# Designed miniproteins, single chains, continued (3), part 87

Each design is a single chain, and the fold is of that chain. pLDDT is the mean over its residues in the fold that is shown.

## One batch from the design tools (miniprotein)

Design m11007
Fold by ESMFold2-Fast:
Structure m11007 (fold): chain A 110 residues (1-110)
Amino acid sequence: RIEELIELVEERVTKKLKEAGASEEEILEMAEKLKKEVEKAEKELKDPAELALIYAIAVGILKALKKVHPENEYISELLKEFEKLLEEYLEKADPERLERLLDEFFDVLK
């Protein structure tokens, strides 16, 4: 379920990056901006389910960035860090709240 969201985000972002011919420099800039936005969200949000959703989306994006430029160590390290944080928030999240947020997110994507 959360894995389905990650896969969907990875697939869509990978397609867009390949179509745009994104450079390694552009990928690094995207990763840095993503890190700042996610860290800001973590400071403002208290709900582990909302944080799990945000980290799942971020993991999907980072997987796409790594797929387009696999040699970049910074992207790989950031991905591992975000995957660990995702696991921690998923463990703390209310399962019913998380399922509701996922349903709402998938409805918006249709």
Scores: mean pLDDT 83

Design m11008
Fold by ESMFold2-Fast:
Structure m11008 (fold): chain A 95 residues (1-95)
Amino acid sequence: LSDEEKKKLAEEAIERAIELLEEAARLAETDPHKARLLAVAALLEIALAENYKEYADPELIRRLIEAARRLAEKPALREQGEFAARRGEELLREV
């Protein structure tokens, strides 16, 4: 893969993770089971981005951390939100 392709993969994975975390937060109170599945999907997207971490945009990672922290405010998803935020913070240190 070219550096440009790796950067695109990292950015797209982080953008998908943000969308999944935001949807999980929206559903946390009405459908906590679906919200947890969305949070797991977001964690898989973060894992994909970690394979290309040096190419990730720091601003996009900060948005990911913010979305994860908002999810952590939901009692049903606190553990998933906190874990996603920690992984985002680790990713931010590697760029």
Scores: mean pLDDT 87

Design m11009
Fold by ESMFold2-Fast:
Structure m11009 (fold): chain A 55 residues (1-55)
Amino acid sequence: EPSEFERLVAEIVDAIEARDAAGAQALVREARAKFPEVSDAELAEAVLAELRRRA
């Protein structure tokens, strides 16, 4: 089952694909608040990996 972090990454990518910049920014802020142990670089890499998986 996908973790909550994996679900948030997928939602961020959905917002990016929908060209919803405000929604994507809100989800990134939520992910940072819920997962303070995950670095900005790790979050960015997870988002890029999900984008590559969908391409």
Scores: mean pLDDT 81

Design m11010
Fold by ESMFold2-Fast:
Structure m11010 (fold): chain A 68 residues (1-68)
Amino acid sequence: SAFELLREAVEALQAGDPERAISLIKKALEENPQDKELIDQIKALVERSPNLTPEQKEELLALIDKYK
């Protein structure tokens, strides 16, 4: 499910693997477009994550805007 992919992304961020987390988030959004609850949770995660660079955060926020 989308929320399982998001859970795995959170675990990847906690393990210090932001590239894996980004791949999982992209997959969740691609497979579940216009899921507002998922989008809101991902947006909050991206904004609160210290392990993502500003460029990675911009990429993910742009992707969220695409799948709104």
Scores: mean pLDDT 79

Design m11011
Fold by ESMFold2-Fast:
Structure m11011 (fold): chain A 85 residues (1-85)
Amino acid sequence: SAREELRERIRQALRDSKSEGQLTLTFFFIAAEARKVYGIPTEEIVEIAREEGASDDAIAAIEAMDLLERGVDAAIEESKKRKEE
């Protein structure tokens, strides 16, 4: 179900995006939601996107979102540590 919903959202983004910038932003949010809400690993998100015909730039956007999420999570963890001291 979650993978089917992810696949449909990727298809919708590819159909409805009118610019490369809009597609990139949409893919950032799709990847973030798939990871944080549905627990889908980035490797599976990338595989589904490639199967649906996403460009290398769109794949790079999904991978960049994973890196940004890891950076944000590390910053939140460091912030919590400082508040506990």
Scores: mean pLDDT 75

Design m11012
Fold by ESMFold2-Fast:
Structure m11012 (fold): chain A 100 residues (1-100)
Amino acid sequence: MKELTEEQKQQLIQLQQLEDQLFAQPDDRALLEQFVAAALEYVREYPEDAYGALALAIAAELARKRGDEATAELLRARIRELAERFPDDVTLQSIVEALS
């Protein structure tokens, strides 16, 4: 993994904590909304880090499983836009392929 700043590390820790909480409570709507907001913020600040797209993909799948297809499709569209911006990122391209 590329050397990360302390700010980026703290955001990653927050995303991982929210993800763990969400997997323990997958029906918690407020927790999913918090995870989506944190993942979108991470993608805005660190668009080059494929982990942001992975977090959005996790959120999209959880939204789909609970019947929130509108949120799931919005997040998938965001991942596709990110992949078009970074076509040489093999991790990001793999995430997009998994959405197919």
Scores: mean pLDDT 80

Design m11013
Fold by ESMFold2-Fast:
Structure m11013 (fold): chain A 63 residues (1-63)
Amino acid sequence: STYLLTITGDRPAFAFDGKIYKKGDTITLLEKPYVDEDGMVYGRSEHGWVVADAADVTVTEIP
């Protein structure tokens, strides 16, 4: 399975390499993303970790 992280809210997502993803952007993840106790989503991409608020993103699994 492939996981996609789609930015659906107005708040951007930030990668650890400094890249910013905005509403409408999709990020291909290497594995299922993790959600912490504060509702932050952590997804591993080929360009490093991407962090976003769970309210501002949608995770889609492609078989």
Scores: mean pLDDT 82

Design m11014
Fold by ESMFold2-Fast:
Structure m11014 (fold): chain A 88 residues (1-88)
Amino acid sequence: MEEVEKQLREFGEQAVKERIEKYKLTPEEQEKLRENYEYAVDKVLELVRQGQLTLDQAKSLIEGVILTGASKEEIDKMLQLAVERRKA
């Protein structure tokens, strides 16, 4: 599991840096993005541990969170939809 977390975080950290540079985010916006990113990573890793998501699906979700600047509430909705799509 530590290897999955490492791969997911390496992928997510790169996406966070790219968003900060592309949109020239302020320090406040960077802190908010980092907070929401950490929230998403913790939730996504739990779903991967439970076998509800693959690592590739986890990476796609994290990228979506970063690209949209999703709030914690929006992240929860994205995760719920991803799990439901897999169960269908």
Scores: mean pLDDT 81

Design m11015
Fold by ESMFold2-Fast:
Structure m11015 (fold): chain A 56 residues (1-56)
Amino acid sequence: LQKLIEERRRSMREFLRNAERYIESIEDPDEKERARQALERGRQILEQGIRRLEER
């Protein structure tokens, strides 16, 4: 179980890092803010999933 949690975290970090990089490249402040909000929502969902695995 621990290995699955670590692998899921690694994949999540890689995905989020790529998404953050994309957001940093956005020149339009409004679009950047919308993208940041979408990423934060996605991050919360992913973290919730990992927490459920840890609760076991």
Scores: mean pLDDT 76

Design m11016
Fold by ESMFold2-Fast:
Structure m11016 (fold): chain A 94 residues (1-94)
Amino acid sequence: VAALIAQLSDPDPQVRADAALALGKIGGEAARAAIPPLLELLRNDPSLQVRQAAAIALGRIGGEEARRGLEEIVETSKDPAVRHNAELALELIE
């Protein structure tokens, strides 16, 4: 998990997207430490592919922390695409 979290900061967007999806596949409590950096990627990553991968990962990891972070993005983000990805991720938690 720690190595995958480090790869979320890789200069290659493909590496960041793959790391996010791998963290989502691990899921749950084991991937919980990835929630803050995944929320950051969803908000601010210049790559649409990375933002989508972060949203999927957050939905799969789930839990209270992911849900609260995603709800905050829906409430505060001015980017409709970022809000939409956060809403889809919230639906995956259920």
Scores: mean pLDDT 81

Design m11017
Fold by ESMFold2-Fast:
Structure m11017 (fold): chain A 73 residues (1-73)
Amino acid sequence: SSLRELLRSLIENFLAKAEEAIKKGNTKEAKYYIDAARFLLDRAVELGLLSDEEAAEFEKRIAELEKKVKEAE
């Protein structure tokens, strides 16, 4: 697959793992996955590999997960 597809899949995977960690009460693990997803999102945006719409959707999902982590602390 293309680098774009790989990065998108990795971001999706880390967001899913963050959601699972939150459900288990593991906020430290959730923060790790959220940070990993944000790092990959920022790199994908810098490389021009994501549309503005795709980037905005990932940013929204990251913000919701960050809010859930803060509320769980």
Scores: mean pLDDT 87

Design m11018
Fold by ESMFold2-Fast:
Structure m11018 (fold): chain A 65 residues (1-65)
Amino acid sequence: EKEKQKKKIEIEIDLGMYLIKVGVESVAKVNEAGLPIEKTEEFFKEYEEEVEKLREEAEKKIKEL
């Protein structure tokens, strides 16, 4: 039980850290590239879809513990 709890926490922390990293990198790339507002909005929409997909995969891994 304790080992399963540690693994759940590890998965949640890893996901959180990864999402923060991807978010920061995405903002940096948009700013560096000087994208027009329309392209920026499309980029963030794709990013939000990827974030949701990653969250669902992490939840699945946790449920399988």
Scores: mean pLDDT 72

Design m11019
Fold by ESMFold2-Fast:
Structure m11019 (fold): chain A 114 residues (1-114)
Amino acid sequence: DPRRALAEELKAMLEKPLGIPSFLAVINALGLFTREELKTISEEEFVERALKVARIMFGPLFDEELTRKVAETFYRLIREVGVDRALEIIREFSDKPFTRENLTELLDALAAAP
């Protein structure tokens, strides 16, 4: 299951130093696009937007390599789930604190999407 493999890679990245800030930057970058834009943008364009958000939010605490890998893998996961369904699941988690536990539940929910 490619969705499960992508979710497991993302969970491994959450365990790294600055993993949670990297995910926060990627989720915030996601919110800068319309639903239709997310269906048509390239992986490269999404990644570059996530890196710009990370630089603005975290400055010298920004891990460029980790944020790039998180953005690449998360983009692939969203595309495997489908943009509309992925955004519904992400919205359900928007009111939860940005913790490792809640991000892990989000990734499991995305991997298990019908």
Scores: mean pLDDT 85

Design m11020
Fold by ESMFold2-Fast:
Structure m11020 (fold): chain A 82 residues (1-82)
Amino acid sequence: SKKWEELLKKMEENRERAKEIVDEFIKEHPEVFKSLGLSKEQLISLAQTLLAMGYSDEEVKKLLLDPDAMAEAVREAYKSTA
């Protein structure tokens, strides 16, 4: 669908920003990163999705610290593209 194409384009455009956010997050919160059980690449993909939804860099960092809020944000992204 057009909504999926727009989301994927925004995610591609956000990749370098997402990498920077995730690198900073891992540096600042290595213990939280370990507790998430996700790879760095998986976190980058999540950050790309959140940025594509219109979250700021600081909001994305806050969501990475709150797995429940993160999961809800990702669910809303999925609903908006269905």
Scores: mean pLDDT 78

Design m11021
Fold by ESMFold2-Fast:
Structure m11021 (fold): chain A 120 residues (1-120)
Amino acid sequence: MELPLPAGAVEGPFEVKAEYNGVKIEVKITGSPEVTGRAARAVLRALRDSLRLSKHPAFQKAAEEIDELLRQGVPLREALEKAVEMTAKALSEAGLTGKITIEVDENGRLVKGGGVLKPK
C-alpha cells in the first residue's frame, strides 16, 4: 500500500499525495493504464502551466523542474509524486496554506480540480 512499485512495473492508475508546511495536494487518476498514462501527462502539464502563470520565483522553479521531468521521460508515478511535492513546497514558499485536489476519471475527464488556498 505505501511501498512504491518498481519503475515501469505499473504506470497507472495513480493516487499520489504530498503535504508540506500545511499545503496538501492530492491527485487521483483512475482507469486503464493507457488512459491513466495520458491523464497523468495532462495533469503534469496543467501543474507546470499553472505555476508558470505566477511570477513568483518558487513557482517558476517548480514549473521548470516539472517540465524537465516530462522531457526526461521519468516514470509517471515518480514524476507525479515529485510534481505534487514541488508544487506544495512552492505554494508554502509563497506564503500559502490549504488543500488542492485533482481527480480524473476513467475517460480522462477532470471530475474535480481545485481547492482553497489562503495566507499563512
Scores: mean pLDDT 78

Design m11022
Fold by ESMFold2-Fast:
Structure m11022 (fold): chain A 90 residues (1-90)
Amino acid sequence: AELLRAIAELLREAAEALEQGDYQKAVQLISAAGILLVAAVLEEGVEEEAERINELIKKAQEAFDQGDVEGAIEYLRRAAELAEEAAREL
């Protein structure tokens, strides 16, 4: 549960950074969340939850690459919500 809570916090902060126009900070936070997501799979056995979170992160990156910053923010917030939900159920 600890890694999933950390991932949720990083993804929420990444969404806030995008809202503030701090794209560099957002990319750094998303990268950190991705590293912790791999650790969560290995240490907490959350493969299904991690796959769903990673899919939303990928959609956020695709939206950002297309210039849809609002869509990227929405996907990151949803990914954070899933990470928080998974942390509560474990």
Scores: mean pLDDT 83

Design m11023
Fold by ESMFold2-Fast:
Structure m11023 (fold): chain A 74 residues (1-74)
Amino acid sequence: SVMDIIKKKIDELMSKVPPELQDWAKQELESAVKTIEEVARREGLSDEETLQVFNDALKGIEALVQQRQQQLQS
């Protein structure tokens, strides 16, 4: 299912997140999943459209993790 693909992508991203950002990243990912599920249900998005929206959100979260990691090193 599309949710199984999403879970795999989340697990892969979380494996790369520094320990000090793990809780924050988990919360951001859980919030993104809930928001996307609500939007997909409301708008009647296909599995492919839902996955695309999630991939875009994942890239945003990856960028935020990188930014916060840089701030912790500064």
Scores: mean pLDDT 81

Design m11024
Fold by ESMFold2-Fast:
Structure m11024 (fold): chain A 116 residues (1-116)
Amino acid sequence: DRLVQTLAGALLGLVPLEDAIEAVKQFLEENKDKITDEGLGIIGGLYVLILESHGVSREKARETVRKLFKELGLVKDKSDEEIDALIDAGIQYILDHYDPSVPLPEFIRRLLEEAV
C-alpha cells in the first residue's frame, strides 16, 4: 500500500513532504464523492500532523489544509471556522484512537478506511 507507506514515512521524516502532499491530494480527489465531513476532518487532521512534523506551525498547517479543501471543492458550503473545526475534530480523533502498540502504517490505513 504505497499511499499508507508514503503518509507514515512523511510523519517519521523518511519521505519528503512533497510526496505526502501529492498522496493526500490524490486520495481526496479519488474519494471526492464519498468522503464524509468526519472523514475530511480525519484526512485534514492527518495532513496537519504531517505538516507539523516538518516544522510547520498549527495555524499555518490548518490554513494549508483549508486551502487544499477549497481548491478541490470539498467544502463549498462551509466557512473557514467550520472547516477549522472539522480539522480540529479530526486531530482529536487521531489522538484519541492512536495505539502505540500498532505499527504506524496499519494505524494510518485504519484512518483512511474511516474517512470513507
Scores: mean pLDDT 87

Design m11025
Fold by ESMFold2-Fast:
Structure m11025 (fold): chain A 81 residues (1-81)
Amino acid sequence: MEKLKKAIHYLRTRRVSDEEIEKLAEEFGVSKETVRQLRRALDALEAQGRFPTSEEELLKIPGVTEEIAKAIKDYIENGEL
């Protein structure tokens, strides 16, 4: 949970290259696949121009797992910087 929130904050506040995905996965202790899924989910949210209000809305985004949806929701609710 905490690792995913940190990854979400980093991906949302910074432009991350494909080369940095591996370093981020190691730094936050998550898999490269998890970082790629987070990046895709955040890109989809940015394209919508707003954050969904519920985990159910987040799960409707292609490639978002329950773990990622919960982490994004927790990040939005807590405003972690």
Scores: mean pLDDT 69

Design m11026
Fold by ESMFold2-Fast:
Structure m11026 (fold): chain A 55 residues (1-55)
Amino acid sequence: SRAEVLKALREAGLPLDKIEEVFSEAEILAAAFKYDTVEKKHIQLAVDIVKESEK
């Protein structure tokens, strides 16, 4: 959920305006791994990917 994305952004120190970017990345990851729902693990991986892109 977007609430889980918001929590992950706060914990990672990312700006809150990244919530949609992280959620979109998590949806792409879930689809790539054949999941019909976004899991917390997809959100965590998406946060790590977006955080790396901010360097």
Scores: mean pLDDT 76

Design m11027
Fold by ESMFold2-Fast:
Formats: C-alpha cells, structure tokens, sequence
Structure m11027 (fold): chain A 87 residues (1-87)
C-alpha cells in the first residue's frame, strides 16, 4: 500500500498545479488508503471506499475549474491506484 500511495502522490504533484487543490486530494487519498487497510478483509467495502474517493476528487476538480485533460489524467491515476489496491 505505502509504495502505491507514494507513487500516486508523486503523479498527482506533477498533474495538479493548484497547491490547495493538490493538498485536499492528497488528504482524501491518504484517508482512503488508511480506510482500505482497515477494511482489507472486506472487498465490497474497499470498492465502495474507492468509488467514494473517485467521486469526491472528480467534484473537487470540477469545482476548482481544473482543465478537462488534467481531470481525466487524475481520475485515471486514481482508478489505477484503486485497481492495484483492491488486487
């Protein structure tokens, strides 16, 4: 998990130039990663947590007028993280 999390954070830092938006997304990602570890024995809970994360980040990017191309790359990075985290 830690290696997947740090890789995602480094990718997000390269994609998102707005430091406040970046910090909010990193916080959401870190909280979700901790919740996934706490629920590792429940695949349904893990999938729900990942779905909530993706939805929250998509809304945050939309509200802060992040360009569509950057938004797509961020959401794709989150989906890759989710697929690897959920096994």
Amino acid sequence: MQELLERLIEELKKLIEDEEVLEEIIRAVRNTAAAIEANRDDPAAVRTLLGVLIHEVEQLLEENNVPEEVKKKVLEALRRFGAEAAA
Scores: mean pLDDT 82

Design m11028
Fold by ESMFold2-Fast:
Structure m11028 (fold): chain A 73 residues (1-73)
Amino acid sequence: MEERKKAIEEIKKELEEAMARKPDNEEVQRRMELVLKMLDAEAESQDEKAAQDVILEELAKELGVSVEEIRKL
């Protein structure tokens, strides 16, 4: 479980770096899509799905968006 938290923190840092470049950049959009895809893959693991929800909430709060917004991206 701690491993998942670290992975999400790394992803958050990557998103922060991409957003610092230019929010309107297509690269930022692709980055967020990649993050969502990676999180979905992690959810396939047993007993780690519950942690995914908390991690997504933290990521959404950091970015100032909702979890649904990230999933729709």
Scores: mean pLDDT 61

Design m11029
Fold by ESMFold2-Fast:
Structure m11029 (fold): chain A 73 residues (1-73)
Amino acid sequence: SMSATQQLKQQLIQQGRADLEAALATARAIGADPEASLEETVRDSTARARKLLSPEAAEQVGAELRRIADELL
């Protein structure tokens, strides 16, 4: 079974993935810079994780979202 911390980490990663996909779609639709849009979204999602998780767990969320952003480009 997942711990509360692992469950929250997974929820933040899933929300961050959705935010990244939405940000990329919006940037492409309006002719904005997709790399800059994804960079901002990773920063915002990582900042939220730092308020809710330990520093180590927040950095793990940030690293995963960075990997997802790189895969989407």
Scores: mean pLDDT 88

Design m11030
Fold by ESMFold2-Fast:
Structure m11030 (fold): chain A 79 residues (1-79)
Amino acid sequence: MKIPEELVEETIAKLEPLVPDYPLAGSLIEKLREYVEGKISESELAAHIAGVMLVTLTDDSPAAKEVLKILKEFIKKTS
């Protein structure tokens, strides 16, 4: 199933306020936009999200915990 553009845009909106405190949120936004633009595949987006989640799991900052929560919800809605 192709990920709905609306869900991607909602996820970007949730990540944008976190970028100043967690630069990897900016990397996620860039890859989410590339996916909507057809520049990367769903599998490439999933691999990038998995990599960011692995790094974020080792970070106890409030911003990192919020990013992880947002990514878990995104994955749940795409399953």
Scores: mean pLDDT 82

Design m11031
Fold by ESMFold2-Fast:
Structure m11031 (fold): chain A 70 residues (1-70)
Amino acid sequence: SLAQSLADSGVQALKDAGQTDAAKQAEKYAQQGDFKKMRDVAQEALDKSPSENTRAATLAFGRAEQLSQE
């Protein structure tokens, strides 16, 4: 699904940012279908370590959350 592709993209962005623990938490929430918690994890990573990759993860998970609520 598009939501799953965005989730996968955001997890990869967190890994590319060196946020390995955040990426693992996001993958766990993805398995549960909890895109809101994925976004919260990415937002925390962005707040602690602002980068293009942490912003990309936050945007990807935010879009996945919106699509899952449609």
Scores: mean pLDDT 84

Design m11032
Fold by ESMFold2-Fast:
Structure m11032 (fold): chain A 72 residues (1-72)
Amino acid sequence: SSAALRELRAQADALVAEVEALRPKLSDETLREYAEARLSQLGEEALKAGVPRETVDQVVAATRARVEAILA
């Protein structure tokens, strides 16, 4: 649904902001592991809520790229 997709995007944006906030406190390795665990959870929740697999995969991939850009 449109609401489930908006929720996925909002949670993805919150994850990116959280990684930025935690970067001074945690290692890049720990933040990557945390981000991957969160992305897996968000993707699964979005799929269960009826967001198409292709859309979930695109949002997850874009969010992973944003996290890696912060940690580069």
Scores: mean pLDDT 89

Design m11033
Fold by ESMFold2-Fast:
Structure m11033 (fold): chain A 100 residues (1-100)
Amino acid sequence: MSIEEVMKKISELWGEFLQKVEEAKENKDVDKLVEYLREFTEKVLELAKPFLSEEEIEEFKALAEKAIEAVKKGDYEEAEKLIKEMLELLSEALEKKREE
């Protein structure tokens, strides 16, 4: 799978995740939000893992765990910020590999 195909699939996963998050927020289902965030993180890592260093994988996982903790605390603003940092890390790592 090319880096471009991985980036496209990650964009599709992000769209699916946003739809699920909107539904879970309307139902105030924190457990479902945590489940969807974990599922998103695992699927993204499965796709991106061949292009990421071990350090980048660990940093991405650390950001995901912080986002999960923020969701559990009801701090959706902090969770959104952390998820944005996860996507930025992933985008920068994949762009770096594409230029190599």
Scores: mean pLDDT 81

Design m11034
Fold by ESMFold2-Fast:
Formats: C-alpha cells, structure tokens, sequence
Structure m11034 (fold): chain A 99 residues (1-99)
C-alpha cells in the first residue's frame, strides 16, 4: 500500500562504546519519507542501555544514508528494499567507525 505520511525507517547500526559517557550506546539511523517517497530527513542517533536518546551523530553520516535512500527510491525499490540498502550502508559506516 502507499506509505503513511511521514514514514520513518529505523536501521540499527549496533553497539559502540562512548568514552564521553563511559558506557555502551546503540546507534540507530532514522530515514523519513513523505507520501511521494522523497527523503525529507535522515538522522543518526545514539541511545543508552535504557533506550534514552543521548546524542545525535555528525550530519555527514546521516547525509551518506540519505543519498543511499534517495538512490534506492530513484531505482523504484520497495520500502523493505530501501531499508535493506540503508542497512547495508549503515553497516559499512559502523565498520569504518570501529576501525
């Protein structure tokens, strides 16, 4: 069916140690599409073990995910396939941050 307006895809990047907080945080990418399947927002957040938002990550990371989502939409991919491609890019970003 058509996307609800707005629709947000959440992609889990996994867990990372945050030295400023002294704890492990879960990174999540959130990509929001409008009714026309255009990316209106892409953001990456860190959540603590209690599920509380602790910070937003650099806009450059979010912009990489936004570009991948936009390319997937232009290719005519389904919502599930768009989420899959964003997840693949998110995994690459996680591997780069862990190196």
Amino acid sequence: GPLPPPRTFTVYLGWEYDPALGEWVQLRAEVTLNEKREVVEARVFAYDAQGRLVRELDPEIAERLKKVAEEAIKAGLSDTEIQGRVGEEATRIRDELAA
Scores: mean pLDDT 77

Design m11035
Fold by ESMFold2-Fast:
Structure m11035 (fold): chain A 64 residues (1-64)
Amino acid sequence: MSLDEVLERINEVSKEAFEKKNREAIILAASATVEALAYYITGDEKYLERAEELIEEAEKLLKE
């Protein structure tokens, strides 16, 4: 998954999490944003993988 795709998912999840007032999903989306920023600064694929995992967890919470 590209950085642009991860950032799009973060934006969408953040909006839904705030609308639903799901605190855990908001925290996960914020954490994913930090990891995505770390990838942008360092180029280390590990941070992009972490961002993907965190945003996937937030998406799962919002489906329930």
Scores: mean pLDDT 84

Design m11036
Fold by ESMFold2-Fast:
Structure m11036 (fold): chain A 95 residues (1-95)
Amino acid sequence: MEEKAREALELAEEAERTSEDPLTIRAARLAAEAARAALEGNWEEAVRKALEASAAAVGVAVKIALSKKETEAEEKALRAVSIVDNLATEILLER
């Protein structure tokens, strides 16, 4: 849904703006790119960027586990990635 893509974009842009961590910034940026592609109807790009965002999110999750702390920016980035991953799944199921 367009509403979910907008939610993911807002969360990703906030995470990218507020984080200084390269892993978090990369995951957020890729999630933002996936959300923008979905809003533009570019389903191939949306799926591709969502997969890249999911891979980047693994690095963020590992960092959280090792640091024993989750920042607001990390939480927003992971939420944005989760939303675009769900959108990618829906796109693939409608094929």
Scores: mean pLDDT 84

Design m11037
Fold by ESMFold2-Fast:
Formats: structure tokens, sequence, C-alpha cells
Structure m11037 (fold): chain A 65 residues (1-65)
């Protein structure tokens, strides 16, 4: 149980780092190609998926406590 909580915390940290990297990539894309709305939309979809995964891990962590 405690090992599972530690694993969920580690996975949550990794997901937060991936979200941050994606946000940085989107900022770069906006500077290089401000008209690339399709690329930005795909990035937003990926970010939403990562945020959903993070929320699920946080909820699961609460259940295990």
Amino acid sequence: TRAQISQLEAEGKRLREEIEKLEEAMRIWRKLDPGSEATLQMAEDMKANLERQLKELEEKGRELK
C-alpha cells in the first residue's frame, strides 16, 4: 500500500514534467509558426490526456491512504 502510494507519486511527478515539456514545446511552436493551429490543437489534446492521467493518479492515491 505505501509502496503503491510512492509509485503513484513518482508517476505523478513524471506526468507533471511531461506536461511542462509539452507547454514549452507549444510556446516554441507559437514563436516559429504562429499560424499552426492544427499542431497546437494536437498538443492541447495531448496535454489534456496527460492532465487527466495525473488527476486519476491523484484520486487513486487518496483511495490508498
Scores: mean pLDDT 77

Design m11038
Fold by ESMFold2-Fast:
Structure m11038 (fold): chain A 95 residues (1-95)
Amino acid sequence: MADAPGSSRTLYATILIQAGEGTRPDDVRQAMERLVEAAKKLGITIVKTEELDEDTARIEGIFPTEQQFYQLVEEAGRVSAELGVLIGVEELREV
């Protein structure tokens, strides 16, 4: 679904990945890498990736449309379920 009326806005988002109960530090890094690859396939511009500590990683991206943001959120849900990490949106704004 391209060019839906609500998807014309360019968004900036910061995505936070955190260790869940029983999560290994490597699983946080794997989650970050999987989301970066998904973002690249969706045409999302990755501004920055940071591994802040053993339990926390951050991804900053520019989403040409709201649709790409929601597609990445769906992938984040799958990654979260598979690796047991917690993934949330720390910041979201129009640019």
Scores: mean pLDDT 79

Design m11039
Fold by ESMFold2-Fast:
Structure m11039 (fold): chain A 70 residues (1-70)
Amino acid sequence: LEEIERVVTEALKDDEIKESLGRMLIGISRANNLPVEETVALAKRFLELSIDDEARRQRAIAELDAVAAA
């Protein structure tokens, strides 16, 4: 949980969700024996709490979905 929050916070500093965030989320999923979709869902919740702009929040969530689908 804390690992996901940390990784999401780092990604937000670069203004964009990048491929590196996706790789980190996959690593967290493996370390915690969780499906990638669960880890992505947790990351989305942190994004919803951290981003106050609707358009930016929706874009970040969509980029996480794209990473999870890859």
Scores: mean pLDDT 69

Design m11040
Fold by ESMFold2-Fast:
Structure m11040 (fold): chain A 69 residues (1-69)
Amino acid sequence: MTLSSGEVARLAAKELGLEPTPRRIKAVAMTLAGVPLSEAARMTGLSQGTVGRLTRTAKRILDERGATL
């Protein structure tokens, strides 16, 4: 199964009880593409803690589903 960065970002946000805003989706897409967490947080205006939780949740969802980007 293949999931887009946007789809997995929305799933991660929903699981964390957060709105899947464009900036939250962008932060997850950046970190999944290998951008450092601190840079993704700076570029989106999110805290590093928020970006970290979203990215960890997104990676876990991909792993649990056996899915790729």
Scores: mean pLDDT 80

Design m11041
Fold by ESMFold2-Fast:
Formats: C-alpha cells, sequence, structure tokens
Structure m11041 (fold): chain A 77 residues (1-77)
C-alpha cells in the first residue's frame, strides 16, 4: 500500500539519515517515479519541478526527512 511504501522510505531515512531514491543509475530514477506515483493523487509518475528541486537541493540525490515532509504536505494534504 501507499502507507507501507512511505513507511519504508521513512525507515530508510531514520536508519541512514536519507532515502537513496536519487542515487546512481536507472534504479534510482525508478525509485523517484515510484515516489511520484505515491505522492500524486492520480497515480501518475510525474513530479513537479519544485518537488524534484527539494529532493535534490543538497546536490546529493537524497531525499531528507524534511524534504519528504514538504513533498508529502504538498501532495497528500
Amino acid sequence: SMDEKIDKIIEDIEKNGYADLFGSGKKSWEGVQELARLLNPDGSGELTDESLERANKNGKGFITKEDLKEILKEYLE
């Protein structure tokens, strides 16, 4: 479910301080698309430019817990 997938992402952030959704290679971008499907009410794999900028704002390709909260607030509230 959406909640289970989000819980896994949060667990990864708590364990490592970040979720490696933007790491290196195609699998990282597949993770971004999966996150977009969870965050978009229509289930599309599209993220807005501002959501992608937040996820990449530290230049490391990791979504921090703070970034995830901002993205979730935008799409789920």
Scores: mean pLDDT 54

